# Designed miniproteins, single chains, continued (4), part 65

Each design is a single chain, and the fold is of that chain. pLDDT is the mean over its residues in the fold that is shown.

## One batch from the design tools (miniprotein)

Design m14240
Fold by ESMFold2-Fast:
Structure m14240 (fold): chain A 79 residues (1-79)
Amino acid sequence: MAEEELERLEEELLRAISELPPEVAEEVRKETLARLAALAREVAALPGSEEERRRRAAEGAARVAREGIRLAEEAKRAA
């Protein structure tokens, strides 16, 4: 279920970011938000049904969240 998946990914992302130094956490957060903003603009411009847009938004948001988690883990590993 898209809502449950997004909620879980959001929780994992916030946890991963919280484990970083504040300055690094802010950088990862800004990068993630920029990607989410780009996704929102792309989805808003998409023709088609409301259901199709909702699905693409959910899939895109999940992808962005996974990328954010990866960036946070890489930053943590690099220290």
Scores: mean pLDDT 78

Design m14241
Fold by ESMFold2-Fast:
Structure m14241 (fold): chain A 78 residues (1-78)
Amino acid sequence: SVEESERMVKRAEELKKKAIELAKTDPLQADIYVGLLLIMAGVEKVAADNSTDPEVAAAHREAGERFEKLAKEAEKAI
């Protein structure tokens, strides 16, 4: 649902923020949060590839790209 998608985006943004905050004090925990974002991105990309509905596939592809971008932004801060 749209609500579930919005919650996942907010969670991903929170994970990025926590990774950046922890980058200097706890880099291992920061790496774990970046890893979670990359897992989320991978799940969405697989969902896009397996979707027969073009609109659903596009939504999953967009989510995957968004989560991957958040992960890369967090990695740059570490």
Scores: mean pLDDT 82

Design m14242
Fold by ESMFold2-Fast:
Structure m14242 (fold): chain A 84 residues (1-84)
Amino acid sequence: EEEIIKWTDRFVERFEKQLEEIKKLIKEGKYEEAKFEIEELEGLIDIELGVIKIESGDSKALEYAKEKFDELRKELEELEEKIK
């Protein structure tokens, strides 16, 4: 499952960069754009987790991915809270 863990780490890295872009939008007062981007990323997390679940089954790699994606979802929820 090394490849799945590697892909999860790559996704987390890319997502963290996108979160910084969302923070910039919020700082600039572009709340509608930030909200749209948050919703898009939430959807992407759901899709990626679904793919990993199908590919890896009930595995340590799936547990790792669930943990990492849950952390990302928490960060998104915190950003959404700031623009409500």
Scores: mean pLDDT 79

Design m14243
Fold by ESMFold2-Fast:
Structure m14243 (fold): chain A 93 residues (1-93)
Amino acid sequence: MEEIEEEAAKIPDEKEAIKKFLMEVEKVKEEDAEKIAELLLKRKEIAEGMKPDDKKKKEEALEIYREIAKLAKKAGRFDFAEDVEQTIAIAEK
């Protein structure tokens, strides 16, 4: 239904690649891995649009990391959640 030029702009495999990594390496369940992958892609988009000294976008990116840590804890992946929380603590300095 979409035009070919519109499809050329998307990378459908990026989310699936992140999801597969989370399921196979981090042993996250599929539904939680999908949500975390979506949040990681959203954080990447914010970071790519971030200007130097953009405090608001930095805070938005940190909030996404906090949500990732929350989902990782819900999935029982406490080690992964701790790594994300350490990243947040370093970035908040």
Scores: mean pLDDT 68

Design m14244
Fold by ESMFold2-Fast:
Structure m14244 (fold): chain A 100 residues (1-100)
Amino acid sequence: SFRDEVIALLREFAEEEKNPKTKEALLNLIKHIEENDLSPEEIGLLAAALIHEIATSAPEVDPARLIAFAERLAALFASHGDDAMATLLRTLAARIRALA
């Protein structure tokens, strides 16, 4: 399912993450998605907010990893027909690239 694919992508990012605060934030988002019947839009907005927070508040996180994660998440939303969320996530990835 879309929800399971998002959770799998978040888990992959969290497992490879060395920053304890960023890892905890990713695991907390996974838990929130698992414990609640969130819509795809709600999941996308929460993920975008977390990506933005990491980009602005965690300079120790590799920007290339964060950009790749945002682009993979955008591709996942696009594959499920959510072009608006895919565009939002790709725009966020482009902004992170400009700041790196």
Scores: mean pLDDT 87

Design m14245
Fold by ESMFold2-Fast:
Structure m14245 (fold): chain A 87 residues (1-87)
Amino acid sequence: SLIDEAKAALMEEIRADPRLSEGVKTLLEALVQEVADALRAGVPLEEVLATVERATAQLQALYPEEAATIRAHTDRLKAAAREVAAA
C-alpha cells in the first residue's frame, strides 16, 4: 500500500542518517509508525500533522544538537502524510 511504501522509505532514511543518535532514531521511527497507524485508522490529516508538529517541537527541545536533522525528517514525514491523504 502507499502507506507501507512511504513508511519503509522514511524508516530507511532515518536508520541511514549518521547525524542522528540511536535514541533519536528510535523515537523518530516510533513517530513514523504512529502516523502510519493514525492514517490507517482514518484520523483527519490536520490532526496527524498537528501531532507530528508537537512531537517535532518536543524532540527538538530534548535534543537541541540534533534539532535541524529532526526537523528535516519530520518535514519529510509530514509531506508523505499529505501525499497519502491526497491519494
Scores: mean pLDDT 91

Design m14246
Fold by ESMFold2-Fast:
Structure m14246 (fold): chain A 59 residues (1-59)
Amino acid sequence: ASPEELRIKIAQLRKEAPPGDEELQNRLQAAEEYLALGLYDLADVALKQAAAILKAQYE
C-alpha cells in the first residue's frame, strides 16, 4: 500500500479503536512508527494485525 493509504487506514482504525485496548493501541502505534521510518511492509503487517483484533473483538 502507498504511504498515504497506510496513513489514512491508521487514522481510521484509531477512530474505531477503544482507548483501553492496550494490544490494539500498541499495534496501531507500531504501524505509525514503521510508517514514519519508511518501513511500509511492516506498517501494513501491523495494520492488518490491528484490524484483525478489532474485527475479532468488535463489529
Scores: mean pLDDT 80

Design m14247
Fold by ESMFold2-Fast:
Structure m14247 (fold): chain A 68 residues (1-68)
Amino acid sequence: MSPVEKLKEKAKRELLEVHRTTKDPLQRRAEINRVMKRTRDELEKLGLSEDEISLVIQEVSEEVNAEL
């Protein structure tokens, strides 16, 4: 599994956990934003372009929504 795929799977797991454990809507939104920001920062550190980061973030969001 590539470093990008590992980071994508980690982000998906963390977002699903936030949806399962965080009941307050405002806190949930803050936690989701935190995970997404951290994931973008880590993808940038791996040398991904802005467009590549946007694609990965979109895929994570779509996969999380499919699991909810």
Scores: mean pLDDT 84

Design m14248
Fold by ESMFold2-Fast:
Structure m14248 (fold): chain A 81 residues (1-81)
Amino acid sequence: SLEDEIKALMLRLKADYLEKAVKDFIENNPSLTEEQKKKLKEIVDETKARVDSAINQGKVDEAEKILLEGEKKIIDIMKES
């Protein structure tokens, strides 16, 4: 549906923004441990891949849930830094 196409586009844009935000956070926070940097990068990469896969399968609501879960994990790590 048109609604699902718009949701898919917005989810992809949000995932791209999340990647940019994480890269910017890592660059601007020298107190981050190597483990924290690795975890942030892995969560972003996994989240983007899973969102894209779910969208390609027509599972837009699942893609939204995956993005929300990825965002939460990233925010939790950022708050501990």
Scores: mean pLDDT 87

Design m14249
Fold by ESMFold2-Fast:
Structure m14249 (fold): chain A 94 residues (1-94)
Amino acid sequence: EELEKKLKELLDKLRQDFVNETFKEIMRRMIDAMVEAENFYKKTGDKKKAEELLEKKRNEIYLVFQSEAQRRFDEYVKKLIDELKKLIEELKAA
């Protein structure tokens, strides 16, 4: 019961941190992409090409997001395993 509660809390924290950091990075990159597309439209007046630029940038962000999400997930899994081992040893030693 006590171990299960601590494990759930660690999982929730790691998941929340992952989501928050990943979300902030996606938002930042999306804003940059929107600004770039808007500037292109202002200079050229070409709505179609500006939209194509935005779609290209969005796809690039999704590819980077997938790679970074996997990296961050791996980092959190490693941290989770280490924390789980510490909690198990602490509870066994008590």
Scores: mean pLDDT 72

Design m14250
Fold by ESMFold2-Fast:
Parts: C-alpha cells; sequence; structure tokens
Structure m14250 (fold): chain A 59 residues (1-59)
C-alpha cells in the first residue's frame, strides 16, 4: 500500500542516518537504503527515497 511504502521510506532514511552516525560512509549507507527499498517497492519508491536523502544532506 502507499502507507506501507511511505513508512518504509521513513524507516530507510532513519536507518541511513543511524548508519552514518555509527561511522558508515554516507555513500554506502544511502546505497544500502536505496537498494532495500527498490527491491521491495520498486524504482519509483527508490527515487522518492533519494529525494528524502538529499533533503537530509546524505546524498
Amino acid sequence: SMAEKEAAIEKAVAAAKKWVEAGMPASAATQLAVREVEEKYGPEAAAELRERLKEAGLL
């Protein structure tokens, strides 16, 4: 559903932030988050996540 997709994107942004805080390079954290979302929700959801990550300063 759209609500599940939005929740997954929010969780992916939070996960990427935590990984970077733990010492992971931002490029690696964002690639992992995008791959997970793309595999489950497709390329449009991945594109939305990339926009959210850019707004967060991680991409």
Scores: mean pLDDT 86

Design m14251
Fold by ESMFold2-Fast:
Structure m14251 (fold): chain A 101 residues (1-101)
Amino acid sequence: SEEIESLKKSIEKTDEEQVKEYVKSLLEQIKPLLSEEEVEELEKTLLNAIENKDITELHAETLLNLYKAAIYLSKGLLEKAREYVEKALKSYEEYVKKLKE
């Protein structure tokens, strides 16, 4: 996806601390649609990838879907926000599965 590739490149060119603050802010915005455990695991995984400069397409896809979820939530479109949270969690699960292979 052009959006995923564009986001990955933007993250790689952006200051590390700014990207970390963005991720934390994004998760805080969508916190009502996630369990406490899901928030902690997503934060840990995404911040770890940013710190290690090991951002994969699955990390970028996860962030893109979390961003879209936050936009829909801000518009009061709860059903669409939940759909994009589920897509983000799926990308995260695919990343975790690849680490175990």
Scores: mean pLDDT 85

Design m14252
Fold by ESMFold2-Fast:
Structure m14252 (fold): chain A 100 residues (1-100)
Amino acid sequence: LELILRAIEVVRRALDLKVEAEANEEEKAAAEKARKEIEAELEKHLAYVEKNKDNPEVQAKLKELEEQVAAAWPALEARLRAYAAENPALRAELDALIAE
């Protein structure tokens, strides 16, 4: 769960930075929409996990998802580094998000 929550927070923070820096209104609107959708889904999933914390089937699925997130993490990190390279003004903030 912790790795999943960390991945969601990193993506959400990167989208916040993109919204602030993006001069293209279409991409800015897309980033704002993605941020709101991630925020809503995070709240929904946290409520579901809390309600089912003693359910071993839910715990097994969370472990499987955490392993999938761990496997996908290098690709997410690479995407964030690529975005930082294209946006030098945000590089320091994005590098800080990746480092943790």
Scores: mean pLDDT 69

Design m14253
Fold by ESMFold2-Fast:
Structure m14253 (fold): chain A 83 residues (1-83)
Amino acid sequence: MTPYEQLRRILDEVARLAQQADASTDLEEVREILRRIEELYKKAMEIYNSIPNPTREQVVLMAAIALLKAGVWFKLELLERKE
């Protein structure tokens, strides 16, 4: 499996988890989803850092994973700021 295919599979799983978090209003569920996304992001970073000359497509995949992770983190922060 190429590094691109590995990063694409991680992105697909992170996107699925981010969609699940977006649909949830349960603080503990969103927290657990973020924890899983952080583990996937760490794996993606290990793959990405092993590539001496990342392609544009690989850079875009890593950026997409990072943005989805940030979105779930932001949702968790909003849920914790209950009035």
Scores: mean pLDDT 84

Design m14254
Fold by ESMFold2-Fast:
Structure m14254 (fold): chain A 58 residues (1-58)
Amino acid sequence: MMSLEELVKEIAEAYKNKDFKRMQELSDELVKLVGEEKGDQLTMGAITDPEGVLARVK
């Protein structure tokens, strides 16, 4: 049900809320959709540059 864009948004929100358990769960789901390398890059981007990542994911 969650799109790539939704996962990125939710990871950014979880990080802002200091909900690291949810952030890890969402990161794992992201890796399942796009693979480990891209999933890790998108997770880190969601934490460090959420707007830039969201612009690329569309």
Scores: mean pLDDT 78

Design m14255
Fold by ESMFold2-Fast:
Structure m14255 (fold): chain A 113 residues (1-113)
Amino acid sequence: MDAVKEAEKLLEQAEKYLEEGNYKEALAQAKKALELLKDLLPEALFGKIEDKELADRVEELFLRIMELIKEALEKQKRYDLLEEVDKAITDGAENSDYKKMIDKIIEILDKAI
């Protein structure tokens, strides 16, 4: 399974749901996209992906998914979950534990779905 292509399709579906005001379904699709990137994002960030274009694509896709998640949570007025997401990102970056960061974000999203 091409995890990057599947994650891109899930993000496109999430963006449509966000535009329609269906924030719960947008977050559900974003969660599925994060699950597909869970192993690839750490490899991209640690320089383990030889194809630089693929690594950049994984990082850009992750950032786009996070922007959508934050927008959906803001529109739902779930500022509590926005704070938890920001903390998970900060903690993940400080500890270089990007797999745990994604797992924590997925757990936070389950509270909004």
Scores: mean pLDDT 84

Design m14256
Fold by ESMFold2-Fast:
Formats: structure tokens, sequence, C-alpha cells
Structure m14256 (fold): chain A 71 residues (1-71)
């Protein structure tokens, strides 16, 4: 499904967030993470069958944002 594929892609992107911050700049990556968090929240409300996976993705993105902000 498109949503399941998007979640897996987003998780892989989150793993690469420190590398992306070093290459493209911390601010750009933080903006991307904010966008991901907002989209995951919306998707969780719209798609109950994926709510758990989307909430986990949101929490992972929030943790990655905190890590990058602290660095």
Amino acid sequence: SQIEEAIETARKDLERAPEAAEKFGKEAVLEGLDRLIEEARKAAEERPEYREKLEELKEEAERKKEELEAA
C-alpha cells in the first residue's frame, strides 16, 4: 500500500537524518522533520488501520528532532 511504503521510506530517511544535516544543513533537516511530524499526525487521524505505525513514526521523528537540536 502507498501508506505502508511511505512509512518505510520515512523511517529510512530518519536513519539518515544526521548525515543529511551534515550535508544539507541542520535547519533544512529540522524543517523536513517538522513536516513529517505534521503529515504523520494527519495520516493517523485519516487512516485508523495505520494509526499505530504512524504514531510510532511521529514519535521517532520527534526524538530525531530533539537529538539534532541538542547537537
Scores: mean pLDDT 82

Design m14257
Fold by ESMFold2-Fast:
Structure m14257 (fold): chain A 104 residues (1-104)
Amino acid sequence: GTATATGTGVGADGSKATVEVTVTGAAGSATVTVKVTGAPAGTAWTAVGVAQDGGMVGGGIGPGTEATADVTGLAAGQHVVSVLAADADGTVLVQAPAIPVDFT
């Protein structure tokens, strides 16, 4: 199946961006794709992380405003997805640290 969630990214200057999270597959084997809309023009890469029980269980980095993570072994239910977008020097431009997403 496919599930979608939306979160708000916040810049260091208080600017806002939209973070769209798409989950494809089942909790036991899922692909999580994130897209940041409204990221600053200097954005060079985006990172996504997926947490279960306070630990990171999957992550990925992609060029520009998109990133993908393959995640295995999640329990079905709600988990936290963290997203950041950064410039080429690694300065975080947009951060959404806790987007709740349902994995079925």
Scores: mean pLDDT 79

Design m14258
Fold by ESMFold2-Fast:
Structure m14258 (fold): chain A 94 residues (1-94)
Amino acid sequence: VDKKKAEELINSDPELKEIYEKLPKKEAAKKLNLEGEIYYGLALILEALKAPKEKIEEYYEKAIKLYEAALYVDPEYEEAKKNLKEVLENKKKL
């Protein structure tokens, strides 16, 4: 994972920064993974609704960054690894 990009994302978003700073690492990674799942779900809904490709890509990119942030916090978080692989594969099909 790109540690610098994940760190920049966490520091640029007040909600993500609060999760990272206040929660134990395991709980922080779980919260970041959950946020990623929300954005990935939104990307899939937009794709089903045939929204503009740029809008779909924005939500995929947000999900990717959140899963990368979860793995930056907890590199062994298997669910985030699985989710990141899946979202990257589905984005390639756009």
Scores: mean pLDDT 79

Design m14259
Fold by ESMFold2-Fast:
Structure m14259 (fold): chain A 69 residues (1-69)
Amino acid sequence: VKELQKAFQLGYELGEKEIEKKGRPLSLKEAIELANKVAEKLGLSEKQKKYLLMGIVYASGKYSIKQYK
């Protein structure tokens, strides 16, 4: 449980950094590519990779909502 929460938090933090670099929310394709790259480098389980992706998507969604006019 705690490891999945950490995977989500890592995804959120990495997603925020990528959004900052691009100045826009990530597409779903970009979020998936980032999650796959990080999971491969860290040797994450499939379940941890899903939570990492959820964190990235959450960061992108939060950014989109803040930009909504």
Scores: mean pLDDT 82

Design m14260
Fold by ESMFold2-Fast:
Order: sequence, then structure tokens, then C-alpha cells
Structure m14260 (fold): chain A 94 residues (1-94)
Amino acid sequence: SEELKKVIVELAKKTIELHRYILENYPELADEVSKLVKKVVDFINALENGDFETAKKYFEEAKKILEKIRPKLTPEQQALMDEIVKLGEKALEL
């Protein structure tokens, strides 16, 4: 649907923004954020294929990575992470 496509585009943009921020400011988290990006890509691909069970699995894996890195980041970046989670939840409801 067009609504799902818009949510996916926003999710991808926010994830790229977080990835860029971490690579520039927290290079020690580079491996973890790269794993996060892969899980978000896997999530989007599963959603586009209509495989909601697989999408939910990848989303839960992405959330675990976000929880692990969250305490090391600034409140502004934590807010961006919260937006990413909300967009993922919205995508699963569509």
C-alpha cells in the first residue's frame, strides 16, 4: 500500500540518519549499528514480501540492538531511536 511505502521510506531515512551519526561520533559502536542497519533492511524486505511473521522477528532483533546501544547515546539520538521503533511498529500494523 502507499501508506506502508511512506512508512518504510521514513524508517529507512531515520535509520540512515542514526547510522551516520554513530559512525561520525561513536566509531566504537560501528559494528553494532551496521548489524542494526542489516536487521532493518531484512525487516523492510520481509514487509515488502508480505511475510509479517519474519518481519516481526527481524524487528525484535533490531530492537535488541537498539536497547544495547541506547544507554551510550545522547537524548537527541535516543529520541531518534524511539521514532525508528514507532515507525517499525506502525509498519507491522499496516
Scores: mean pLDDT 86

Design m14261
Fold by ESMFold2-Fast:
Structure m14261 (fold): chain A 67 residues (1-67)
Amino acid sequence: EEEKLEKAAELAAKGNGYEAAKILRELTGADEEAASAGAFVARVYALMGHYKEGGKRGAEVAKELSA
């Protein structure tokens, strides 16, 4: 699970937001819009060098915004 979260953050940092959101959606059950917001948050953290935290925070945001 943590490895997949880190991978989502890495993909988001590389500009693969769609694939990052897809991973977050599968891990959290969030809808596509919420997962996209989570991927954006993961990208911000990853670009600052915080891949593990970025993935975790992205998943957290996806869960919070999922409706």
Scores: mean pLDDT 82

Design m14262
Fold by ESMFold2-Fast:
Structure m14262 (fold): chain A 106 residues (1-106)
Amino acid sequence: MSPLEALRRAAVELGRHLAEGIRAARKGDGEEAVKHLEKAKRALEELRRVAASSPEAVRYLERALEYIEKAIEAARKGDGEEAVRHLLEAGRYAEEAARLAAEHLR
């Protein structure tokens, strides 16, 4: 597998789990949101491993992880709106990280 293909697959998995977490949080299902977000954290760590050659991408992924952890805490407290706000920020950082990593993995 090329590094770029590995990056694409890791980014897709992260995005899928973030989207599932956002849906659960919007429905007020904090327990289901936390389950998806724990999977998102694991997918993010895989993406960070693949993106390791780009220090800038790694910094954006570290920011995405911070927002995922804040979203998990908000979801555990039953604050679905706060969880969604944090997850939208996490998604922005993750997208920028994937873009930066892709520029370096050709």
Scores: mean pLDDT 86

Design m14263
Fold by ESMFold2-Fast:
Structure m14263 (fold): chain A 95 residues (1-95)
Amino acid sequence: MEYSEEEVLELAKEAIEEGEKDIEAGRLSKGQEHLLRLLKANVEGKIDEESIKVLEDIFNANKENMSEERKERFEKFLELLKKGAPLIELVKVAE
């Protein structure tokens, strides 16, 4: 099923709202908290370079324990975040 840009944006906003509740409850890992910050920045048309750096450090520390498929997805996601790609492009890479 193909998502519209508006539909992807609304889903991202819902995910951000739910994720902020998870942060308040202490349910998210450090990596998940920084992913949420990056998603929020992207929705606002900004790049959070500090959160990108933190996620890169987490990835580099844990990449040897990840599946090749998970590594590839994370690397592509970070590359798109660094380029300030719109959410629709992030969703297409997640397929």
Scores: mean pLDDT 69

Design m14264
Fold by ESMFold2-Fast:
Structure m14264 (fold): chain A 102 residues (1-102)
Amino acid sequence: SLSPVQQMGIEMMEKMNQAKSKIEAAEILYEYALEIADYLLTVESEEQTFLTVLTLIETAMKKLGIENVDEIIEEAKKLFDEGASVHEVIDYIYNKVLELLS
């Protein structure tokens, strides 16, 4: 069987593919990113959780056709390095994605 993170990632991508809009897909990504982060923070370091969640978000944003994904990811890394929590970085990315999809 798959790990919990692998299973959540697959469910996320399936739901995103079935979303009726890019906004709905972004909301699904946001909710799953928070759930995956919450799970990983119980078993992994904050840094390892950040890297895993960031990779998942990057992959999903590229599938959504978001422009400037690399720039958003670099800013996310900078915020984390400056002391932002994993949840604060997820919130930042979600708000940025919504702005770009509007």
Scores: mean pLDDT 87

Design m14265
Fold by ESMFold2-Fast:
Structure m14265 (fold): chain A 76 residues (1-76)
Amino acid sequence: MTAEQKKAAEEMKKILEELDNGKELTEETIEKLIELYEKATGRKLSEEERKEIKETWKKYVEKGLLSPRQAHQAEL
């Protein structure tokens, strides 16, 4: 992992912790998490993959089955 990848992963964790503490999961927050995920992994996601991740996170969080953090881990 590069220093830039570590920083992106830490920022992503911070946002996920805020969401787990009751902060609202917005479309903008999901887009931000996807951007940070691309930076943390060094991978560029396709438009289709980004849409699938967005829909999966919304589905799991809305059902109350997984926190945003857990939903993210399930996609890996």
Scores: mean pLDDT 68

Design m14266
Fold by ESMFold2-Fast:
Structure m14266 (fold): chain A 73 residues (1-73)
Amino acid sequence: SELLERLDELEERIRELLEKATDPKLKAELSALLATVEYVKSLLEEGTISKEVAEEVIKEIEERIDELEEKLK
């Protein structure tokens, strides 16, 4: 599944950012995003969420991760 592959990529990106992050606020936000990614994966696997809704959530997480990566430059 393309959506599951994107979620796996986001998990890896978030974990890498967590290893680099020293700011407590950033760590808290990254941890919350990681939990959201794991939750969306669970909902997709159970068939509880539509692919269309999952794609919107994934897109918003991707945009937020891009923004947070900018803060660590």
Scores: mean pLDDT 85

Design m14267
Fold by ESMFold2-Fast:
Structure m14267 (fold): chain A 95 residues (1-95)
Amino acid sequence: DKENAEKGLEYALKKDYDKALEYFSKIKNVELARYLGLGVRYYKLKNYEEAIELFEEALKIYETPELYRLLAKLYEKLKNYEKAEEYYKKAEELE
């Protein structure tokens, strides 16, 4: 599950949403797969607030630097630079 989540998130960060969804479909944890998959679909639609809510639920199941970076980029889209900086710092702390 970790490898598929991390690869999917790497593709989401590159805005390759179709490859992100392909990797998330391989995740065995159904809730994690659903949150990441729906989050990426909302991200593709530019529904950034809904994407953030879903990715923050995924974060409660599995913390990765890639997920924190994705959340930071989404908060930047909302011009919430304080939250973006917080999540970038958390990504660095996990590496």
Scores: mean pLDDT 86

Design m14268
Fold by ESMFold2-Fast:
Structure m14268 (fold): chain A 83 residues (1-83)
Amino acid sequence: SKTKEELEKLMKEAVELAKKSTPEQAAGLAASVMIAMANAGAPEELMRKAAEDFAKAKPEAKELIEKALKEALEIQKKLKEKE
């Protein structure tokens, strides 16, 4: 879908920005992208790929990025349970 393509583009642009950012800024960018993905119903694989790409871009933020991924996955799970 258009939304999924836009999310993948956003991820790629945010990952490039994260390489030039502080660890805290990179973690914030990762959280924003993964939460947007969760709200859009993106596949878990895409969300995990985003977390991996951000962690590679800013290894110092890895723990914060992994926490953000867990939060985004929980948001997506709760959205699916509200059928």
Scores: mean pLDDT 82

Design m14269
Fold by ESMFold2-Fast:
Structure m14269 (fold): chain A 99 residues (1-99)
Amino acid sequence: MSPLAQKARELLRKLIEAIRAGNWKEAERLLDELAQTFSQLARQAEAEKRASVDQILRALMLFISALSLGWYMIRSRDNSEELLRELEELAEEALKLLE
C-alpha cells in the first residue's frame, strides 16, 4: 500500500468522524485535503503505470461521487449512517482501484 493511499484512508476515517460529530467546518477542511491527496495518488498511479487508464477513470468517477456526497452532507447537515456508509464505500472502492 502506498503512503498516499494510507494518508487518503486516514483522511477518510477522520472525515467520517467529523461528519458523525457534526463538526462541519472540520469536515469541509478534511474533504478538501482528501480531494488533494486523491488527485496526487491518481497522478502517481498514472505516472508509475500501476493502474490502467480504465481503472484510473473509474477511480476518478467513484471519487467524484464520494466528494459530491460528502459536500451534500456538509451543506445539508445530514450525518445519517446510511449516507456515511455510502461515502465510505465509494471512497474505499476508488482507493482500491489505485493500489
Scores: mean pLDDT 86

Design m14270
Fold by ESMFold2-Fast:
Structure m14270 (fold): chain A 119 residues (1-119)
Amino acid sequence: AAPAVTVAVLSPRAAANRSSPATRESQEAFFEWVKENGLVEETERATIAARPITRADGTEGLLVVVELKPEIDPAELSDEEIEEIAEAVRRFLREVAGASEEEAEAAAEALRAALRAQR
């Protein structure tokens, strides 16, 4: 079966007008859980976190959240910087989160697409 991976990119710099209280509480609960379970990694450009989820169709999946550092403007990221973040996500998922190669690659591809769409 195709890997069930969902990737969310958060940018504090871009988010100045878009956080409802409910969205913020959900994000805080997610980051609290990943910190408690050791499923978070800090990099130079981003905080990377992952957790297992049950999808709407009842299948097991993986939620990956990439929070860009406040100084990072997603619209100004070079292709090299996007690849550095994508490789960090792939490495984190394989080495820390115990994800399969298919899940790690799917997450990296989704992240590349999301970051390029913000340029």
Scores: mean pLDDT 73

Design m14271
Fold by ESMFold2-Fast:
Structure m14271 (fold): chain A 64 residues (1-64)
Amino acid sequence: SDATTITNLINAVNAGVSAANIATSAYLLLTAGVPASTILKAASLISNPANKAAILAGIAQAQA
């Protein structure tokens, strides 16, 4: 579900997972068929600019 995907991404960020791993996770979720809108919702709930940018980078990579 969208809520589960959002929660899992936020939990990874809060657990201190690296920006590179956050970007890879966002990329893999998109390539697995998770909507970009769901991942963008997760990005909007993250206050750290580097972690937010990592999610956006993962989205950009999946769309390239």
Scores: mean pLDDT 80

Design m14272
Fold by ESMFold2-Fast:
Structure m14272 (fold): chain A 97 residues (1-97)
Amino acid sequence: SPQRALDVEVAEALGIIAAAITKKHSKNPKVQKLADEIIEALRKARDAILAGNVEEAQSYLDKIEKLADELAKESNDPSFKKAIKNVVDRLRAIAAA
């Protein structure tokens, strides 16, 4: 449905914004690389959800959670892990519907 596509794109955009802000404010190359990998995985998760590829979508969402945990250990942004978890939880719910 048009609403489902919009819900996916809004969740993806929120995740990309969180990662981009963290990247912009960090001088740590590892944080910058992890943020870029999260952005790429979010785009792939979106494409998989919109294509109806639930297994592939869950695989990318699992990767995003792992990358976000690694980034949270390297960064001083206390809101980042919560923001990405909220995005992943929303995308998982949409993928399962």
Scores: mean pLDDT 87

Design m14273
Fold by ESMFold2-Fast:
Structure m14273 (fold): chain A 65 residues (1-65)
Amino acid sequence: MIDREAVAAMARMAASALGLDAEVELEGERVKIYLKEDTPEAREFAERVKRSAERFGVEVEVYVE
């Protein structure tokens, strides 16, 4: 149903809509999110994506840069 590519696309759209500086990459079967800013909003965004992806068996890794 929903796969890693769909999760990555949704994450990119959500980050853009929220004005967050974040890069979303696909690596194998997982989605990697690189947060360019360490704010509560950026962290909440990442946790929401991880929670949503968990329902579809997609692994999400989050990095703060």
Scores: mean pLDDT 77

